Designed miniproteins, single chains. Designs and how they scored, part 69

Each design is a single chain, and the fold is of that chain. pLDDT is the mean over its residues in the fold that is shown.

## One batch from the design tools (miniprotein)

Design m2549
Fold by ESMFold2-Fast:
Structure m2549 (fold): chain A 72 residues (1-72)
Amino acid sequence: SKEIREKAIRSTSLGILAAGYDIEGDEVKALKLLAEMYELNAEIYEKEGDLEKAKEFKEKAKEYREKAAELE
């Protein structure tokens, strides 16, 4: 669907942006962007009916958010 495609494009863009910040040494910003990317991927899997992968990616998003908070 158009909605899933738009979420996938945004997710990919966030991943590229996170890699850029990581290369520049902005670890906190990179981790926050990775968390947002994993949250969008979880929404995509949930809409596709893959609840197991959706749960896995939600857990990864939470981990990256917690890591970012620990570094602040």
Scores: mean pLDDT 86

Design m2550
Fold by ESMFold2-Fast:
Parts: C-alpha cells; structure tokens; sequence
Structure m2550 (fold): chain A 60 residues (1-60)
C-alpha cells in the first residue's frame, strides 16, 4: 500500500472517531512515538511514523 494513501486513510479514520476513541488513539500514538524516538535516536522516518499510527489505531 502506498504511504500517501495509507496516511490519508488514517487521517480520515481519525476524523471519524468519537472524542473518547480519539483520546485513546492519541495516548497510544504518544507511547509508540516515544518508544520509536528512543529506538531511532530521534531519526524517525515517515514509514516509522505511519506504522506507529497504525499500531496506535489498533490499540485504541
């Protein structure tokens, strides 16, 4: 799947979330991004960001 398409799909899904689900998603995303930043020494790629968002979405 193209990352541009995946990014747009994730953004659309986030917009459709209710407020509580959105808050859970953002909390999980923050955890994934913090872990990723430590593992990558702050050099996070767009691919890494999209994978972190996908994982956060699944956990929300």
Amino acid sequence: KEYAELSKKLAEQIKKMDQETKQKFLKELEKELEKLSKEKNGEVTLEDLLEAAEKAFEKA
Scores: mean pLDDT 73

Design m2551
Fold by ESMFold2-Fast:
Structure m2551 (fold): chain A 83 residues (1-83)
Amino acid sequence: SEAARLAESREIAREVGRELLEATDTFSEVVIEVAEKKGLDLSKFREKTSDDESIGLMLLSELRKRGDEEALKEIKEKVKEKA
């Protein structure tokens, strides 16, 4: 039945959504951890947004602007190992 196919599609969507959220959380956690370790003031970024994904992306951008290749490599390795 069409109702059974819709229920199955919803379940698949939930599983995909959960995996994407877990991957996003892992990325954000790693970037925040490395940025804090490198002495970036997270309070300045939290003034702009409460979204950890947005904070993670802003911190990553700041590390790139600083040319901190060691921090960028650490983020890549930790994300790859946890994902």
Scores: mean pLDDT 71

Design m2552
Fold by ESMFold2-Fast:
Structure m2552 (fold): chain A 60 residues (1-60)
Amino acid sequence: SAAALAELNEQSVAAGEAVRAWLAEHGQTIRAGAEDVAVQGEANRLAREVIEALERERAA
């Protein structure tokens, strides 16, 4: 439905903004440790936590 598509687009924009903000804060660390498996794993975990936190705030 149009409403469901609008919600999906809103979630996509919010997720993109969260990732962009997180990258702005951690971009230097990511670039320095791009090939480090431990840093890659930590970055993936933090990105997931940010998305989950946004989803919880959106649900509240």
Scores: mean pLDDT 66

Design m2553
Fold by ESMFold2-Fast:
Structure m2553 (fold): chain A 79 residues (1-79)
Amino acid sequence: SNKELGGRLEGAAHSLLASGNKKLEPVAKYLLEAAKAAEAGNLEEAIKYVEKAIEEAKKAGASETAIKGLEEGLKELKE
């Protein structure tokens, strides 16, 4: 459900913040905004925020596994 997807995006954001890596803060902030949009049923806005999170993750040098996880989340939002 959109609420479950929002919860997963929020969980990913909190995990990134807990890592202490300041370069990942923009990724976490975009994922929190994506979670709020998804829970509100605004999937178009949630998609835009996840795309921004993926771009910031790539700039921050996030792991291939983390980027793949974000891309799978984006795919679920588009279905």
Scores: mean pLDDT 81

Design m2554
Fold by ESMFold2-Fast:
Structure m2554 (fold): chain A 71 residues (1-71)
Amino acid sequence: MTEEDMKNLQEALGLVRRAGALLRTKGPTPEAIAEVEALFAEAKRILSGVPEAERLIAELDEARRELVASL
């Protein structure tokens, strides 16, 4: 894994952490959910450029489905 791959992985994880913080601060409002969806989409875009990140992308998709199901 290259240094750039590691940087991209850290950036994507940072977006996921921001999504979690947003939900804790604002709760599951339609506006917060829309922002979380945008953060997850950006994290997946970054991860799609990282080798062997397919499992992490699948886990993000599952977390998003669970979030929507909890509404």
Scores: mean pLDDT 77

Design m2555
Fold by ESMFold2-Fast:
Structure m2555 (fold): chain A 56 residues (1-56)
Amino acid sequence: GPLGLALAMKETGLSAEQVREIVRRLAEGVSPAELGREFGLSPRVVSGIARAVTEL
């Protein structure tokens, strides 16, 4: 939700559009490791973003 989106943006420095793109691509089956390489994030952080946005 909106709180998870705001938290993810604050922790990563990414825009709302970039955070939404990460969540969408994870839902489509792209691995956290591949998204981490593309956005300069660890796979753990990518997984944490998806959890925060879906739970908060």
Scores: mean pLDDT 81

Design m2556
Fold by ESMFold2-Fast:
Formats: sequence, structure tokens, C-alpha cells
Structure m2556 (fold): chain A 65 residues (1-65)
Amino acid sequence: MADLEAEAALLTRLAAAGLSGREMLVALQHFVFGRSQREIAERLGISVATVSRMLRRARARGAIP
């Protein structure tokens, strides 16, 4: 499991960055739960390109590394 302190810090950054709930969910699944972009895309019924764009937007807003 991911470190709870790291998880709390990530959630705080995601909330502060003004991301949509879906963008926050994608970032959380990738960085906290360790899921691949392909796995997230399959679970959410979206394309891998869409997941990649959501992660890029989150990174651009300083929410994720």
C-alpha cells in the first residue's frame, strides 16, 4: 500500500490544483494505487490517450510529479 502521509499530501495537492473529480480519480489511481494508464483507461471506459492528457493536465497544474 502507498504511504498514508504521501496519499494525504497528494489528495491535498489535487484538491488545491482545481482538478475535476475525474481528473483527481485518474491521478489517484495512477500514483496511489499504482495502476497503469491502460488499466485506468479500461476501468473508466476511456482511451489511454484521454488518461495521458488528464495526467499531463494534473502535472501542468503542479498537482503531481
Scores: mean pLDDT 73

Design m2557
Fold by ESMFold2-Fast:
Structure m2557 (fold): chain A 86 residues (1-86)
Amino acid sequence: SLAEQARQKAEEGFKHTNLGEEKLRNGDYEGAVEHGKKGVEHGLEGVRLGFEAGDREALLRGIAAALSGIGVLFEAEIKAGLSGEA
């Protein structure tokens, strides 16, 4: 179903966000950016599918995944900038 696909996309987004957080912990800011971008892409696809399904929980799950990916992206940019200017 579209709702199941939306939930799967949100879960894929969260998996990428978790990998991005691991990359941040290891000082791999380029890797964190790539995984953060994937988190946003999958999360937004989850939002689109959740909206089409009329499933509010699936839609909100997709939003959460996209926002988590954005968080990884901002953290990576901040930490890379601070490290590069030090």
Scores: mean pLDDT 85

Design m2558
Fold by ESMFold2-Fast:
Structure m2558 (fold): chain A 98 residues (1-98)
Amino acid sequence: EKEKLREEAFKYLNKGEEALKNGDYDTAIEYFKKAVELARESGDKLLEAIAYTLLGEAYLKQGKYDEAIKWFRKAIELDPTNERARELLKKAEEMKKK
């Protein structure tokens, strides 16, 4: 049951990353939101933190800095060791200042 939810979450993370590479940020956001939902249902907090980090990155690339900051903070709250989320949070805060 939970393994299937994790597997499905990873499939949506992969689809979202593909959309990000193609500059399709709206599609990436939708896929990453689905991955967050599935990770949360699975109870895998580390996977949920990864999904929040990628969701924040999609918003960051779209120039939606407040949304990006919100999701990176949620990722760090679930996984304080997530260096990527910390680096991207700092970048989003710097970009918002401009």
Scores: mean pLDDT 88

Design m2559
Fold by ESMFold2-Fast:
Structure m2559 (fold): chain A 62 residues (1-62)
Amino acid sequence: SLSEQAREYLAKAGEALRAGDYETALEYAKKAQELGRQAGDSSGEAGGRAGIHEAEQGLKNA
């Protein structure tokens, strides 16, 4: 499902954040937000948005 795909992209974004790969984390977090939005999965959408914010902060502080 789209919601399951959103969770998979959230997991990938988290892995990229832990690796310090903020560009990749940003791409995966954006995909998670969009998939969560399309699925009507407010938690998935919010998780993607949070991942975007964390990746953007990482890019500014790297």
Scores: mean pLDDT 86

Design m2560
Fold by ESMFold2-Fast:
Structure m2560 (fold): chain A 82 residues (1-82)
Amino acid sequence: MELVERAKRALEEGNLEEAIELLQRLLLELKGTPLEPLALEALVYASRALVYKKQGNEEKAQEYREEALRKVEELREALERL
């Protein structure tokens, strides 16, 4: 399974720790490419979602998780065009 699809599934399942680990690996693979900023944004949003989840702020956690999912989908589409 591709890292992008695995990260997407982890985010959809609410497994933020797994999603962050997968996105860190993806960012490393895309380092120095035009897609690095999208991978970084996905990682930042997923990390913020985890912080808010641990603080009990479910609304903010959901908002940032949805942003991370959108960035992962943008990254998937961009990879298909390469």
Scores: mean pLDDT 85

Design m2561
Fold by ESMFold2-Fast:
Structure m2561 (fold): chain A 81 residues (1-81)
Amino acid sequence: MREEALEYLRKASEAAEAGDVEKAIEYAKKAAEYAIKAGDYALAAGAYAGLAMAYKKQGDEKKAAEWEAKYKEYKALAEAA
């Protein structure tokens, strides 16, 4: 589960570098799903931060704000663990 989260986070970064924002979003969502299943809140927060940035780059400020809220929530959970 954690290994899958790390692999999807890597794929998300590669897609972002290639300018494929839609694929970057898809892979970051998968990374977050696997991170949550693994109980790795720090990794989940990282994936949510990536999602917030990707949606902001697309101009979707509402979705960006939703993922930013998730990032802050899971960052706090990671720091309390």
Scores: mean pLDDT 82

Design m2562
Fold by ESMFold2-Fast:
Structure m2562 (fold): chain A 56 residues (1-56)
Amino acid sequence: SAADEELGKEIEREVVLAIHRKDLAAAERALQRALDAGLISEEQYRRALASIRKSL
């Protein structure tokens, strides 16, 4: 839906900003919102989080 598309874009911006700022807690919250909304799978969540942790 359009609402899911806009939410996905918002969350993507939050994740990118958090990575840029090296704010792991903010990145985790944004990814958790995506998971809770059904926009990403458990596997995608784990992979994204591991990638972010590695970049710190």
Scores: mean pLDDT 84

Design m2563
Fold by ESMFold2-Fast:
Order: C-alpha cells, then sequence, then structure tokens
Structure m2563 (fold): chain A 73 residues (1-73)
C-alpha cells in the first residue's frame, strides 16, 4: 500500500473516532483517489458516508449516489 494513502487512512479513522465525520470523509476520499484499490480506504469512506447519512437522515439510495460521485471525481 502507498504510505501516503495509509497516513490518510489513519487520519480518517482518527477523525471518525472523534466524531468529526466531515474531516473523515475528506481524508478517506483523498486516500481512495491516491490508491483506489485500497480496501481499508474504501471501507473507511463507506463508514464515514454511512455515519453522515445517519446524522442527516439520508436514504440508502442517496448514500450510494454520493459514494459513486466521490469515486468518479
Amino acid sequence: MSKEAQELVEKAREALERGDIDTALRYAKEAVKIDPGNYEALKLLGEAIDRRAQREGLTLEEVAKRVSEFLKS
């Protein structure tokens, strides 16, 4: 795995542990952009999106759409 992507993965995990969902989303998205095959980065991105969806009352369809948009950008 890329060391840069791994550092972003750790920052995303730390942000989720603090409840800073927006920061976790940012770091997880950047990790996926650097290493799209990084399972841990993809998992953290999914977890951050899920937590944000719970906070905002988003539907599963909206969560899936946001994941798709993040991966395409």
Scores: mean pLDDT 76

Design m2565
Fold by ESMFold2-Fast:
Structure m2565 (fold): chain A 55 residues (1-55)
Amino acid sequence: DAAAEAARAAAAGGTGVPIVGTARADGEEVEVSGVIEEGGLPAEHVEGLLAALAR
């Protein structure tokens, strides 16, 4: 998944990264698409998203 890999690599380096993937929110899987703002997302959302994209 080239788009997910690109988003994951960019997310490791900054904010405002376009992403497509699945994140954990309140113990549920949430499909995420758009722009990730690391400064605006809770740590658990970022961790879950990066883990899902790392697949």
Scores: mean pLDDT 54

Design m2566
Fold by ESMFold2-Fast:
Structure m2566 (fold): chain A 87 residues (1-87)
Amino acid sequence: SAEGELIRALIAEDWERVAELLRRDPSLAVEALLQMTFEEAERLAREGLVSAEQLEEAARIFRALGNEEKAEHLERLAEELRRRAAA
């Protein structure tokens, strides 16, 4: 499965493969964000591999799971992407 392939690439720290998979199937971005560190999520946002909407969706999931710190981090990334898109 595409999700299984993404999880294997993340475990292997195969960033090139992660980027390839997300470019081919952007719908995997929320799943990637749920598996990633703060620094990795920032990298996805900088590389244009995730949208503000996907960051906001991942933030909602983390908040529902009680991970407020991660939710706030992803919400800040989404705000930054929205600001850059509006400029």
Scores: mean pLDDT 80

Design m2567
Fold by ESMFold2-Fast:
Structure m2567 (fold): chain A 53 residues (1-53)
Amino acid sequence: SLEEALAAAAEAVLEANGAVLDLIAAGAPREEIDAAIERHNAAVARLVALAEE
């Protein structure tokens, strides 16, 4: 259902955000942090697309 898809997409956004913060805390290379930010941006875009139907 759309409701379940939205919930899953929201969880993916939170998970991707957590991954970015973990990499920053670990002092990961800039390229790895940038890649994690791109994944977070993709998760946000998916959530927005689902919310707009």
Scores: mean pLDDT 86

Design m2568
Fold by ESMFold2-Fast:
Structure m2568 (fold): chain A 85 residues (1-85)
Amino acid sequence: SKKELLEELLKAAEEKDIERFMKILMEVAGTPEGTPSPEQLLEALKELLEDEEAAERIVDAFFTSKDEDEFLEKVAEILKEVLAK
């Protein structure tokens, strides 16, 4: 389910496992063997999150974060907000 996939992404981000995080993200974008384009990534995230603003924030975090740890920290916060009931 979408919720299970979001929880898996959050766990990878909280554990700072960039390799696992990127593997899940590439599978969601439909490019498991290649790097997704920013447009493919944004569209896949919009569909998965059902939240366009959250999807845009994740893509922005990729460009504005100084390192992988900061990126995963920002993404974990966004995913927690999306998963909040």
Scores: mean pLDDT 77

Design m2569
Fold by ESMFold2-Fast:
Parts: C-alpha cells; structure tokens; sequence
Structure m2569 (fold): chain A 62 residues (1-62)
C-alpha cells in the first residue's frame, strides 16, 4: 500500500505543477524560447500524470 499512497501524492503534486505551468505559459506567449520550454514541460508532466493515474488504477485492480 505504500506504492498506492506514493502514487496518490505524486498525482496531486503533478496536477499542481501543471496548473502553475499553464499559468506561466499563458503569461509568456511572446517569448519563443520560454514558451517552447514551458510547452515541453507541460507535455511531459501531462504524460506523467496520465501514466501515474493508469499505474494507480492497475495496482487497485490487482
């Protein structure tokens, strides 16, 4: 069950980070380099969030 608790915490933290990046991305649309970096980070975090949610579901279905 430690893995399940860790995944829940990671999912919450990733959700908060995504919200913060979305705000930064909106504020930095005119800065090409900053926007590209934030878009990459947002995409990576979104993928990690999806993967962690799926991993949690699989563990609960074991």
Amino acid sequence: SKKIEELKKEIQELSKQLAALAAELKANVEDEAKRAALEKQSAELSKKLQEKMEELKKLLEE
Scores: mean pLDDT 80

Design m2571
Fold by ESMFold2-Fast:
Structure m2571 (fold): chain A 57 residues (1-57)
Amino acid sequence: TEAEELARLAEKDPERAARRLDEIGSRGTPEDRRIVEEALAALSPDVRARVLALLRE
């Protein structure tokens, strides 16, 4: 899924993943919010903390 691809990207490149998550979240649809939530939930705690710190909506 797109969420799985984003989670994989975040483990490899948190900065790029954060930018992509911000872009998707800014679209404002319920589907886009679900993708962001699923991707964040799939991250390891350390990577999730880093990605959340980088998200600047």
Scores: mean pLDDT 79

Design m2572
Fold by ESMFold2-Fast:
Structure m2572 (fold): chain A 58 residues (1-58)
Amino acid sequence: MLYRAKRDVPATDAWSLSLKKGDLVEVTAVGPDGYAAVRSLETGQSGLVPLEDLEEAE
């Protein structure tokens, strides 16, 4: 499912993905900790981001 970043998201550890506000991502999985596994459509990089920082883009 296609989502976009609601705000700039900093990478805080080796598992997280840095995003800029408006970046499009494909959500591949949602974890129980409120994190989503995503792939950036801007860079092709994969990582974890807080689900609360994403909104549905479709």
Scores: mean pLDDT 77

Design m2573
Fold by ESMFold2-Fast:
Structure m2573 (fold): chain A 98 residues (1-98)
Amino acid sequence: SVQEKTQQIVSNSDQAIKDIKDGLEDVEKDPKKGRGKFAAEAFRSSNALGLEELQELAKLAGEGASLEDIKKAAEKAIKKVQDIKNRALSEGNSLIAS
């Protein structure tokens, strides 16, 4: 159903944002250990949401980019994930209200 699809996109979006924020904190605390987990989680979110910015974030985290470059990519990815979530909520609400 449209409601189920909207809920899944919202859930996947909230999880992606949480994983990015948690991953940044982990990399800041221990760059040697945080990167692999961060890259794997960003890659999973990229597949779930079909978002190139999450794919780029996964690549940067996995390939040893600077923390500054990872933060910039993460900010861009979070914004795009929020845009996807807001669009799904708007479209879902329009179909329910109609």
Scores: mean pLDDT 80

Design m2574
Fold by ESMFold2-Fast:
Structure m2574 (fold): chain A 78 residues (1-78)
Amino acid sequence: DELFRRLLERIREMLREARRLLEEGDVEGAIRTAEIALGLARIALGIAKLIGAPEEVLRGFEEAIREAERLIEEAKKA
């Protein structure tokens, strides 16, 4: 699904930006960006499950959710 692929790419871009912000010392920006990515990934996973999307699509969003949660935890410790 092209839509889910593009959305997952965008979420991954947001997570990379959140990591960059954290590495540059912008803890608040990193948390906000990661929380937005987390919210989008959770909504996308919910929709993907409802429409019966392939396991690979579901796995992609689940991985993005885990990465966002780890990033938020790391940022809160900084």
Scores: mean pLDDT 86

Design m2575
Fold by ESMFold2-Fast:
Order: structure tokens, then C-alpha cells, then sequence
Structure m2575 (fold): chain A 69 residues (1-69)
């Protein structure tokens, strides 16, 4: 569930696990996107990129959602 993945991302950030946080936010974004929640997907992908700027999958999904908004 997207909320659970978002919580996992928040926890990982607090623990200093930026790569894990990025992955968790990416998964949250994908789930929100699947639900048609484009704004929540955008926020989650932005957080994924902020946590790990080298996460190319998060960047690609962020760009895709931005084009739909």
C-alpha cells in the first residue's frame, strides 16, 4: 500500500538510509500512480529523487507524471 511505502521511506530517511528511502518512495509513487493519484505520485517521486539523485527510475517516473499534470 502506498501509505505503508511512504512510512517506510520516512523511517529510512530518519535512519540515514537514503538509498532505501528513495526505493520506498519510488514504490509509493508507483502505487499512487496506479490508483490515479497523480499529485501524490508526483510528491513521492520527488522525495525519491531528493533521497537519491542517482535513482534513474524515480527520475523517469517523475518526468512522466509531470507531463500528465
Amino acid sequence: MAESNREKGEKALKEGNNKEASISYLEAGKEYYKQGKLEEALESYKKAVEADPSNEEAKENLEKVEKEL
Scores: mean pLDDT 81

Design m2576
Fold by ESMFold2-Fast:
Structure m2576 (fold): chain A 102 residues (1-102)
Amino acid sequence: MRVLEIRAESRVEGGKVITRVRLYQDGKLVAELTFVDDAVDGANTGVTAEGREAAEELYRLITENADVVRVAGRGEALSRSLLDALARYREAGGVVEGELEA
């Protein structure tokens, strides 16, 4: 079973939520992505074009490399685009363990 670990760290800058996401497999860094979201999130808001592109790349990396995703992260805010990518993976039957905290 392939396990991919996601470590997320986010900060709020200039009305944006900037989230650095590092992907690890067997303790090795395999990818690094940056998510940009709006700091004021509502239902179906807060996602930028850059955030959507990062979410698509994350979804591709997860589906190609993982049977289980483990997430851990703490920051000043939650990345909406990252949460949307993880939700999409769960809806497709993927297993996501752990939590992101703001």
Scores: mean pLDDT 78

Design m2577
Fold by ESMFold2-Fast:
Structure m2577 (fold): chain A 80 residues (1-80)
Amino acid sequence: AEKEILELLKKVEELKEKLKKLLEEAEDEEIKKLLSETIKEIEELLEKAKGARSAEELIELLKESIRLAEETLKEVEKLK
């Protein structure tokens, strides 16, 4: 359980860094908006994760953060 949580946290941080780097490199205003909104939503999910009452709740919030990041990366590819 703890090992899974650490792996998920690492994945969220790696995806957040990728999104932030894409935002710095982006020239298209729609792509910038999409990236900014997704980063904000992930940061809100991570704040909720700090208050998680169970390992299951924490894992669910981290998996949702990963899902949002991956969906946004796919959407950015479609807009190019």
Scores: mean pLDDT 83

Design m2578
Fold by ESMFold2-Fast:
Structure m2578 (fold): chain A 71 residues (1-71)
Amino acid sequence: ATERTPYTEEQIKELVRLGKRLQDLVDAGAPLEEISRVLEEIRKISPQAAEAVADTVARLLGVTREEVLAG
């Protein structure tokens, strides 16, 4: 397989935790500034994961990915 997870177990656990927090914030109708803060934490671990999550959040909120990333 050419796709190995380039992350440690700690990083995977943190990404899962941040992803759940992001979902809780979206469900609560939190401001984009709060959502952007969690995305920045995800981006520190995985820029690719942050982009994928930002696209999903933008789609759910009816805004652009750029707006989600900027806060």
Scores: mean pLDDT 75

Design m2579
Fold by ESMFold2-Fast:
Structure m2579 (fold): chain A 100 residues (1-100)
Amino acid sequence: MKFSLEEMKEELEKYGKKYGLLGEKEGKTLDDLVKEALELSHFDSDATVKNADGSTNYGIFLIDSSKYADDGYGPNLGKVPASELLSDDPSIAVEVWAKS
């Protein structure tokens, strides 16, 4: 799904605060998170980009399957299923983005 600017701001503020991207370290501002989501996916939770090495980037923050998204590429060292990053609920995408 593609989020509106208002919907994306609401979700990123909610989950950005929950997962420590906003407020407690020299973390990102809400405007920084909105800009990252806009530049990476244009607020599209269905975004899927294949890389030259055979890995794939998924969801609003284009999370890489080489390290964080599990799509069968490389070893699974605590990766999340790529399908969770393609969800209309951005909670998991924001949580993984906070860890990267």
Scores: mean pLDDT 78

Design m2580
Fold by ESMFold2-Fast:
Structure m2580 (fold): chain A 79 residues (1-79)
Amino acid sequence: IDTSAVVEAKLERDGDEVVLTLYFKSKEAAEQAAAALGKLPHVTRVEVEEDPERGTYKVTITFPRDKAHELGEALAALQ
């Protein structure tokens, strides 16, 4: 994942789930990140959306809160 293309990152709790939102400078970087993140174990949902007001691309992943540690280790391995 090209972390230099990340403009903003947000982590939010949604009941029993955690939602990670990443904002990218380019559609290509966002789509590549979504493809990589969607292959991770325990990820239940992946979305890519254009944010025309900011000129960025939003990647949202959802995963169970009790799997956050395992997902964090898998994310670190992608760097």
Scores: mean pLDDT 75

Design m2581
Fold by ESMFold2-Fast:
Order: structure tokens, then C-alpha cells, then sequence
Structure m2581 (fold): chain A 59 residues (1-59)
């Protein structure tokens, strides 16, 4: 699976947005050409949109 780690926190401000804290591991489900992703937070099990600037690839 493709993993990213959160380097900044993302609050939930809409139902489409994935909430996470710094250090959370995110499993990428889909990437969009504009740099946004749909990911699952492995800590919470929730799925939503992630801004690419808030995360970095793991390995």
C-alpha cells in the first residue's frame, strides 16, 4: 500500500475532508492530477480528502 505521514494537522471543516494529527499514517486510495488525494487514516479508519502539502511519503 502507498503510505503518507502527516507533517501538519488537518481539522475536519467539511464532511469530505479527512481529519488527522501530526504523525498519523495515511493509506492513499486515490490521487488526483491537482495534487489532492483520497486517503484512509490508519488510526481512525476514516476516509476523506487530503491536501498534499500537509503530508510526506513514507519510504
Amino acid sequence: MKLYRAVKAQPVDSPAVLGFEVGDLLEVLKEYPDGHMVARNLKTGKVGLVGRSLVEPVA
Scores: mean pLDDT 78

Design m2582
Fold by ESMFold2-Fast:
Parts: structure tokens; C-alpha cells; sequence
Structure m2582 (fold): chain A 63 residues (1-63)
């Protein structure tokens, strides 16, 4: 059951990152994607970790 909670939290952090990216706040986007990546790695969620890592790299490339 803890895995489901972690997946939901990861999704919320990724959504927050996407929202910041849409408004042009790449610093804020990078912060939330970094948090999502850390949580995904802790949860062993390789799929979410890959998505968060790619999104983080894209956000950081805009800084």
C-alpha cells in the first residue's frame, strides 16, 4: 500500500513541475522534478524516475 502512496506523490510533484514549466518558471519546474526523481528512486519506480529525470534535464537546459 505504501507504493501506491509514493506513486501518487510522485505524480503530484511531476504535475507541479509541469505547471511551473508552462508558466515559464524553469527554476521552480526543476525543483519539483528533482523531488519527484528522488522519491521515484527511493520507491524503486524506474519508469517514474526516468520520466522525472528527462523532465528535470529539459527544465535545467532552459536555465
Amino acid sequence: MERIRAEAEISMLEIAGAVYKLIGDYEGAAEYYRKALELAEEAGDEESAKVAREALEEAEAKL
Scores: mean pLDDT 79

Design m2583
Fold by ESMFold2-Fast:
Structure m2583 (fold): chain A 57 residues (1-57)
Amino acid sequence: SAALEAALAALRAEYEANREAWIESLMERLGLPRELARRLVEMLYETEVEALERKYA
Protein backbone atom coordinates (compact mmCIF):
# COMPACT_ATOMS: atom_id res chain seq x y z
CA SER A 1 0.00 0.00 0.00
CA ALA A 2 1.06 3.61 -0.53
CA ALA A 3 0.82 4.24 3.22
CA LEU A 4 3.19 1.33 3.97
CA GLU A 5 5.63 2.46 1.26
CA ALA A 6 5.65 6.02 2.68
CA ALA A 7 6.14 4.78 6.26
CA LEU A 8 8.99 2.45 5.22
CA ALA A 9 10.65 5.25 3.21
CA ALA A 10 10.46 7.60 6.23
CA LEU A 11 11.88 4.91 8.56
CA ARG A 12 14.70 4.14 6.11
CA ALA A 13 15.57 7.85 5.75
CA GLU A 14 15.69 8.25 9.55
CA TYR A 15 17.82 5.09 9.86
CA GLU A 16 20.29 6.25 7.17
CA ALA A 17 20.54 9.74 8.72
CA ASN A 18 21.00 8.56 12.35
CA ARG A 19 22.50 5.05 12.17
CA GLU A 20 26.08 6.10 13.04
CA ALA A 21 24.92 8.36 15.91
CA TRP A 22 22.81 5.50 17.35
CA ILE A 23 25.76 3.10 17.13
CA GLU A 24 28.06 5.60 18.88
CA SER A 25 25.42 6.31 21.55
CA LEU A 26 25.11 2.60 22.38
CA MET A 27 28.90 2.23 22.57
CA GLU A 28 29.18 5.23 24.93
CA ARG A 29 26.13 4.60 27.14
CA LEU A 30 26.17 0.78 27.37
CA GLY A 31 29.89 0.10 26.79
CA LEU A 32 29.14 -2.16 23.83
CA PRO A 33 31.82 -3.06 21.27
CA ARG A 34 31.14 -1.47 17.86
CA GLU A 35 30.21 -4.84 16.25
CA LEU A 36 27.52 -5.53 18.88
CA ALA A 37 26.20 -1.95 18.79
CA ARG A 38 25.92 -2.15 14.98
CA ARG A 39 24.05 -5.49 15.17
CA LEU A 40 21.68 -4.14 17.82
CA VAL A 41 20.87 -1.06 15.70
CA GLU A 42 20.27 -3.36 12.68
CA MET A 43 17.97 -5.60 14.77
CA LEU A 44 15.98 -2.59 16.04
CA TYR A 45 15.56 -1.31 12.47
CA GLU A 46 14.42 -4.77 11.25
CA THR A 47 11.93 -4.97 14.15
CA GLU A 48 10.45 -1.56 13.22
CA VAL A 49 10.17 -2.63 9.55
CA GLU A 50 8.30 -5.81 10.60
CA ALA A 51 6.00 -3.77 12.88
CA LEU A 52 5.09 -1.41 10.01
CA GLU A 53 4.48 -4.35 7.63
CA ARG A 54 2.11 -5.92 10.19
CA LYS A 55 0.34 -2.59 10.85
CA TYR A 56 -0.34 -1.95 7.14
CA ALA A 57 -0.98 -5.56 6.08
Scores: mean pLDDT 85

Design m2584
Fold by ESMFold2-Fast:
Structure m2584 (fold): chain A 60 residues (1-60)
Amino acid sequence: SMEEALRVGEETREESLAKGISQKSADQGGLYAALLVLRGVPPEEAIKRGVEFAELQDKS
């Protein structure tokens, strides 16, 4: 659902920021996680993949 996607995106952003990832990369990770959940990826997996994506973006 859209509500679940927004929640997952917010949680992914917060976890990324807590790990010291930049706000820009954390925002991108959150958006990626939200899109994954809308595509049927389970929330826990979407958050994990979103944080990994944010970390990779931050290193670029």
Scores: mean pLDDT 86

Design m2585
Fold by ESMFold2-Fast:
Structure m2585 (fold): chain A 86 residues (1-86)
Amino acid sequence: DEARELAERILERLREEGAPEELIREVERALEELLRRGESVEAVELMWERFRGELELKRLVEEGVPEEEIERLRERGRELMERWLR
C-alpha cells in the first residue's frame, strides 16, 4: 500500500511546514478519495504537486505579492494540469 504510505507522508510534510488547517483538510479529503478509488502512487504524487503550489501561493500572499502575480501563478498551474490530463 505504497499510495497510502505516501499520502500519510504528504500530510505529515504539510503539517510540519505549517500549512493552514483548511488546506490540510482539503488535501486529506482528496487523498482519501484517490485511495478509495484505488488510484496509483503516481496519482498521489500529482495531487501533492498541485497542493504544494497552493502552499507557495499562500506564502506569497503573506509576503505581500500583488494579486495579479498570484492569479498568474494559479493560471499557469491550471494550464499544466490541463496539459497533463490531455
Scores: mean pLDDT 68

Design m2586
Fold by ESMFold2-Fast:
Structure m2586 (fold): chain A 82 residues (1-82)
Amino acid sequence: MSKEEFEKEVDRAIAEMLAAVSLVTAPEEFQEYARKALDYIASIEDPEKALEGARKFVQALEEATSPEEFKKKVDEIIKELK
C-alpha cells in the first residue's frame, strides 16, 4: 500500500467513525434520519465523498433545532452528494 492509498483508507475510516459516533448518538427523535444518513455514507464508494458527506451530516445534526429541520438537511445533503 502506498502512502496515498493509506491516506484514502484513513479518510474512509474517519468518515465511517464520524458518521457512526455522531449520528448513532443522536436524540431518539432524530434516529430515523440519522440511520438514513449512516446508510447513505456506507453506500458511498469514494472515500473523499464519504468523508465530505459524514462531515455535512454531523454539521446538520449540530445545527438542527428540530427533527423536521434535520430531516430536511439530510435529504438536501443526499441530493447534493448524488
Scores: mean pLDDT 73

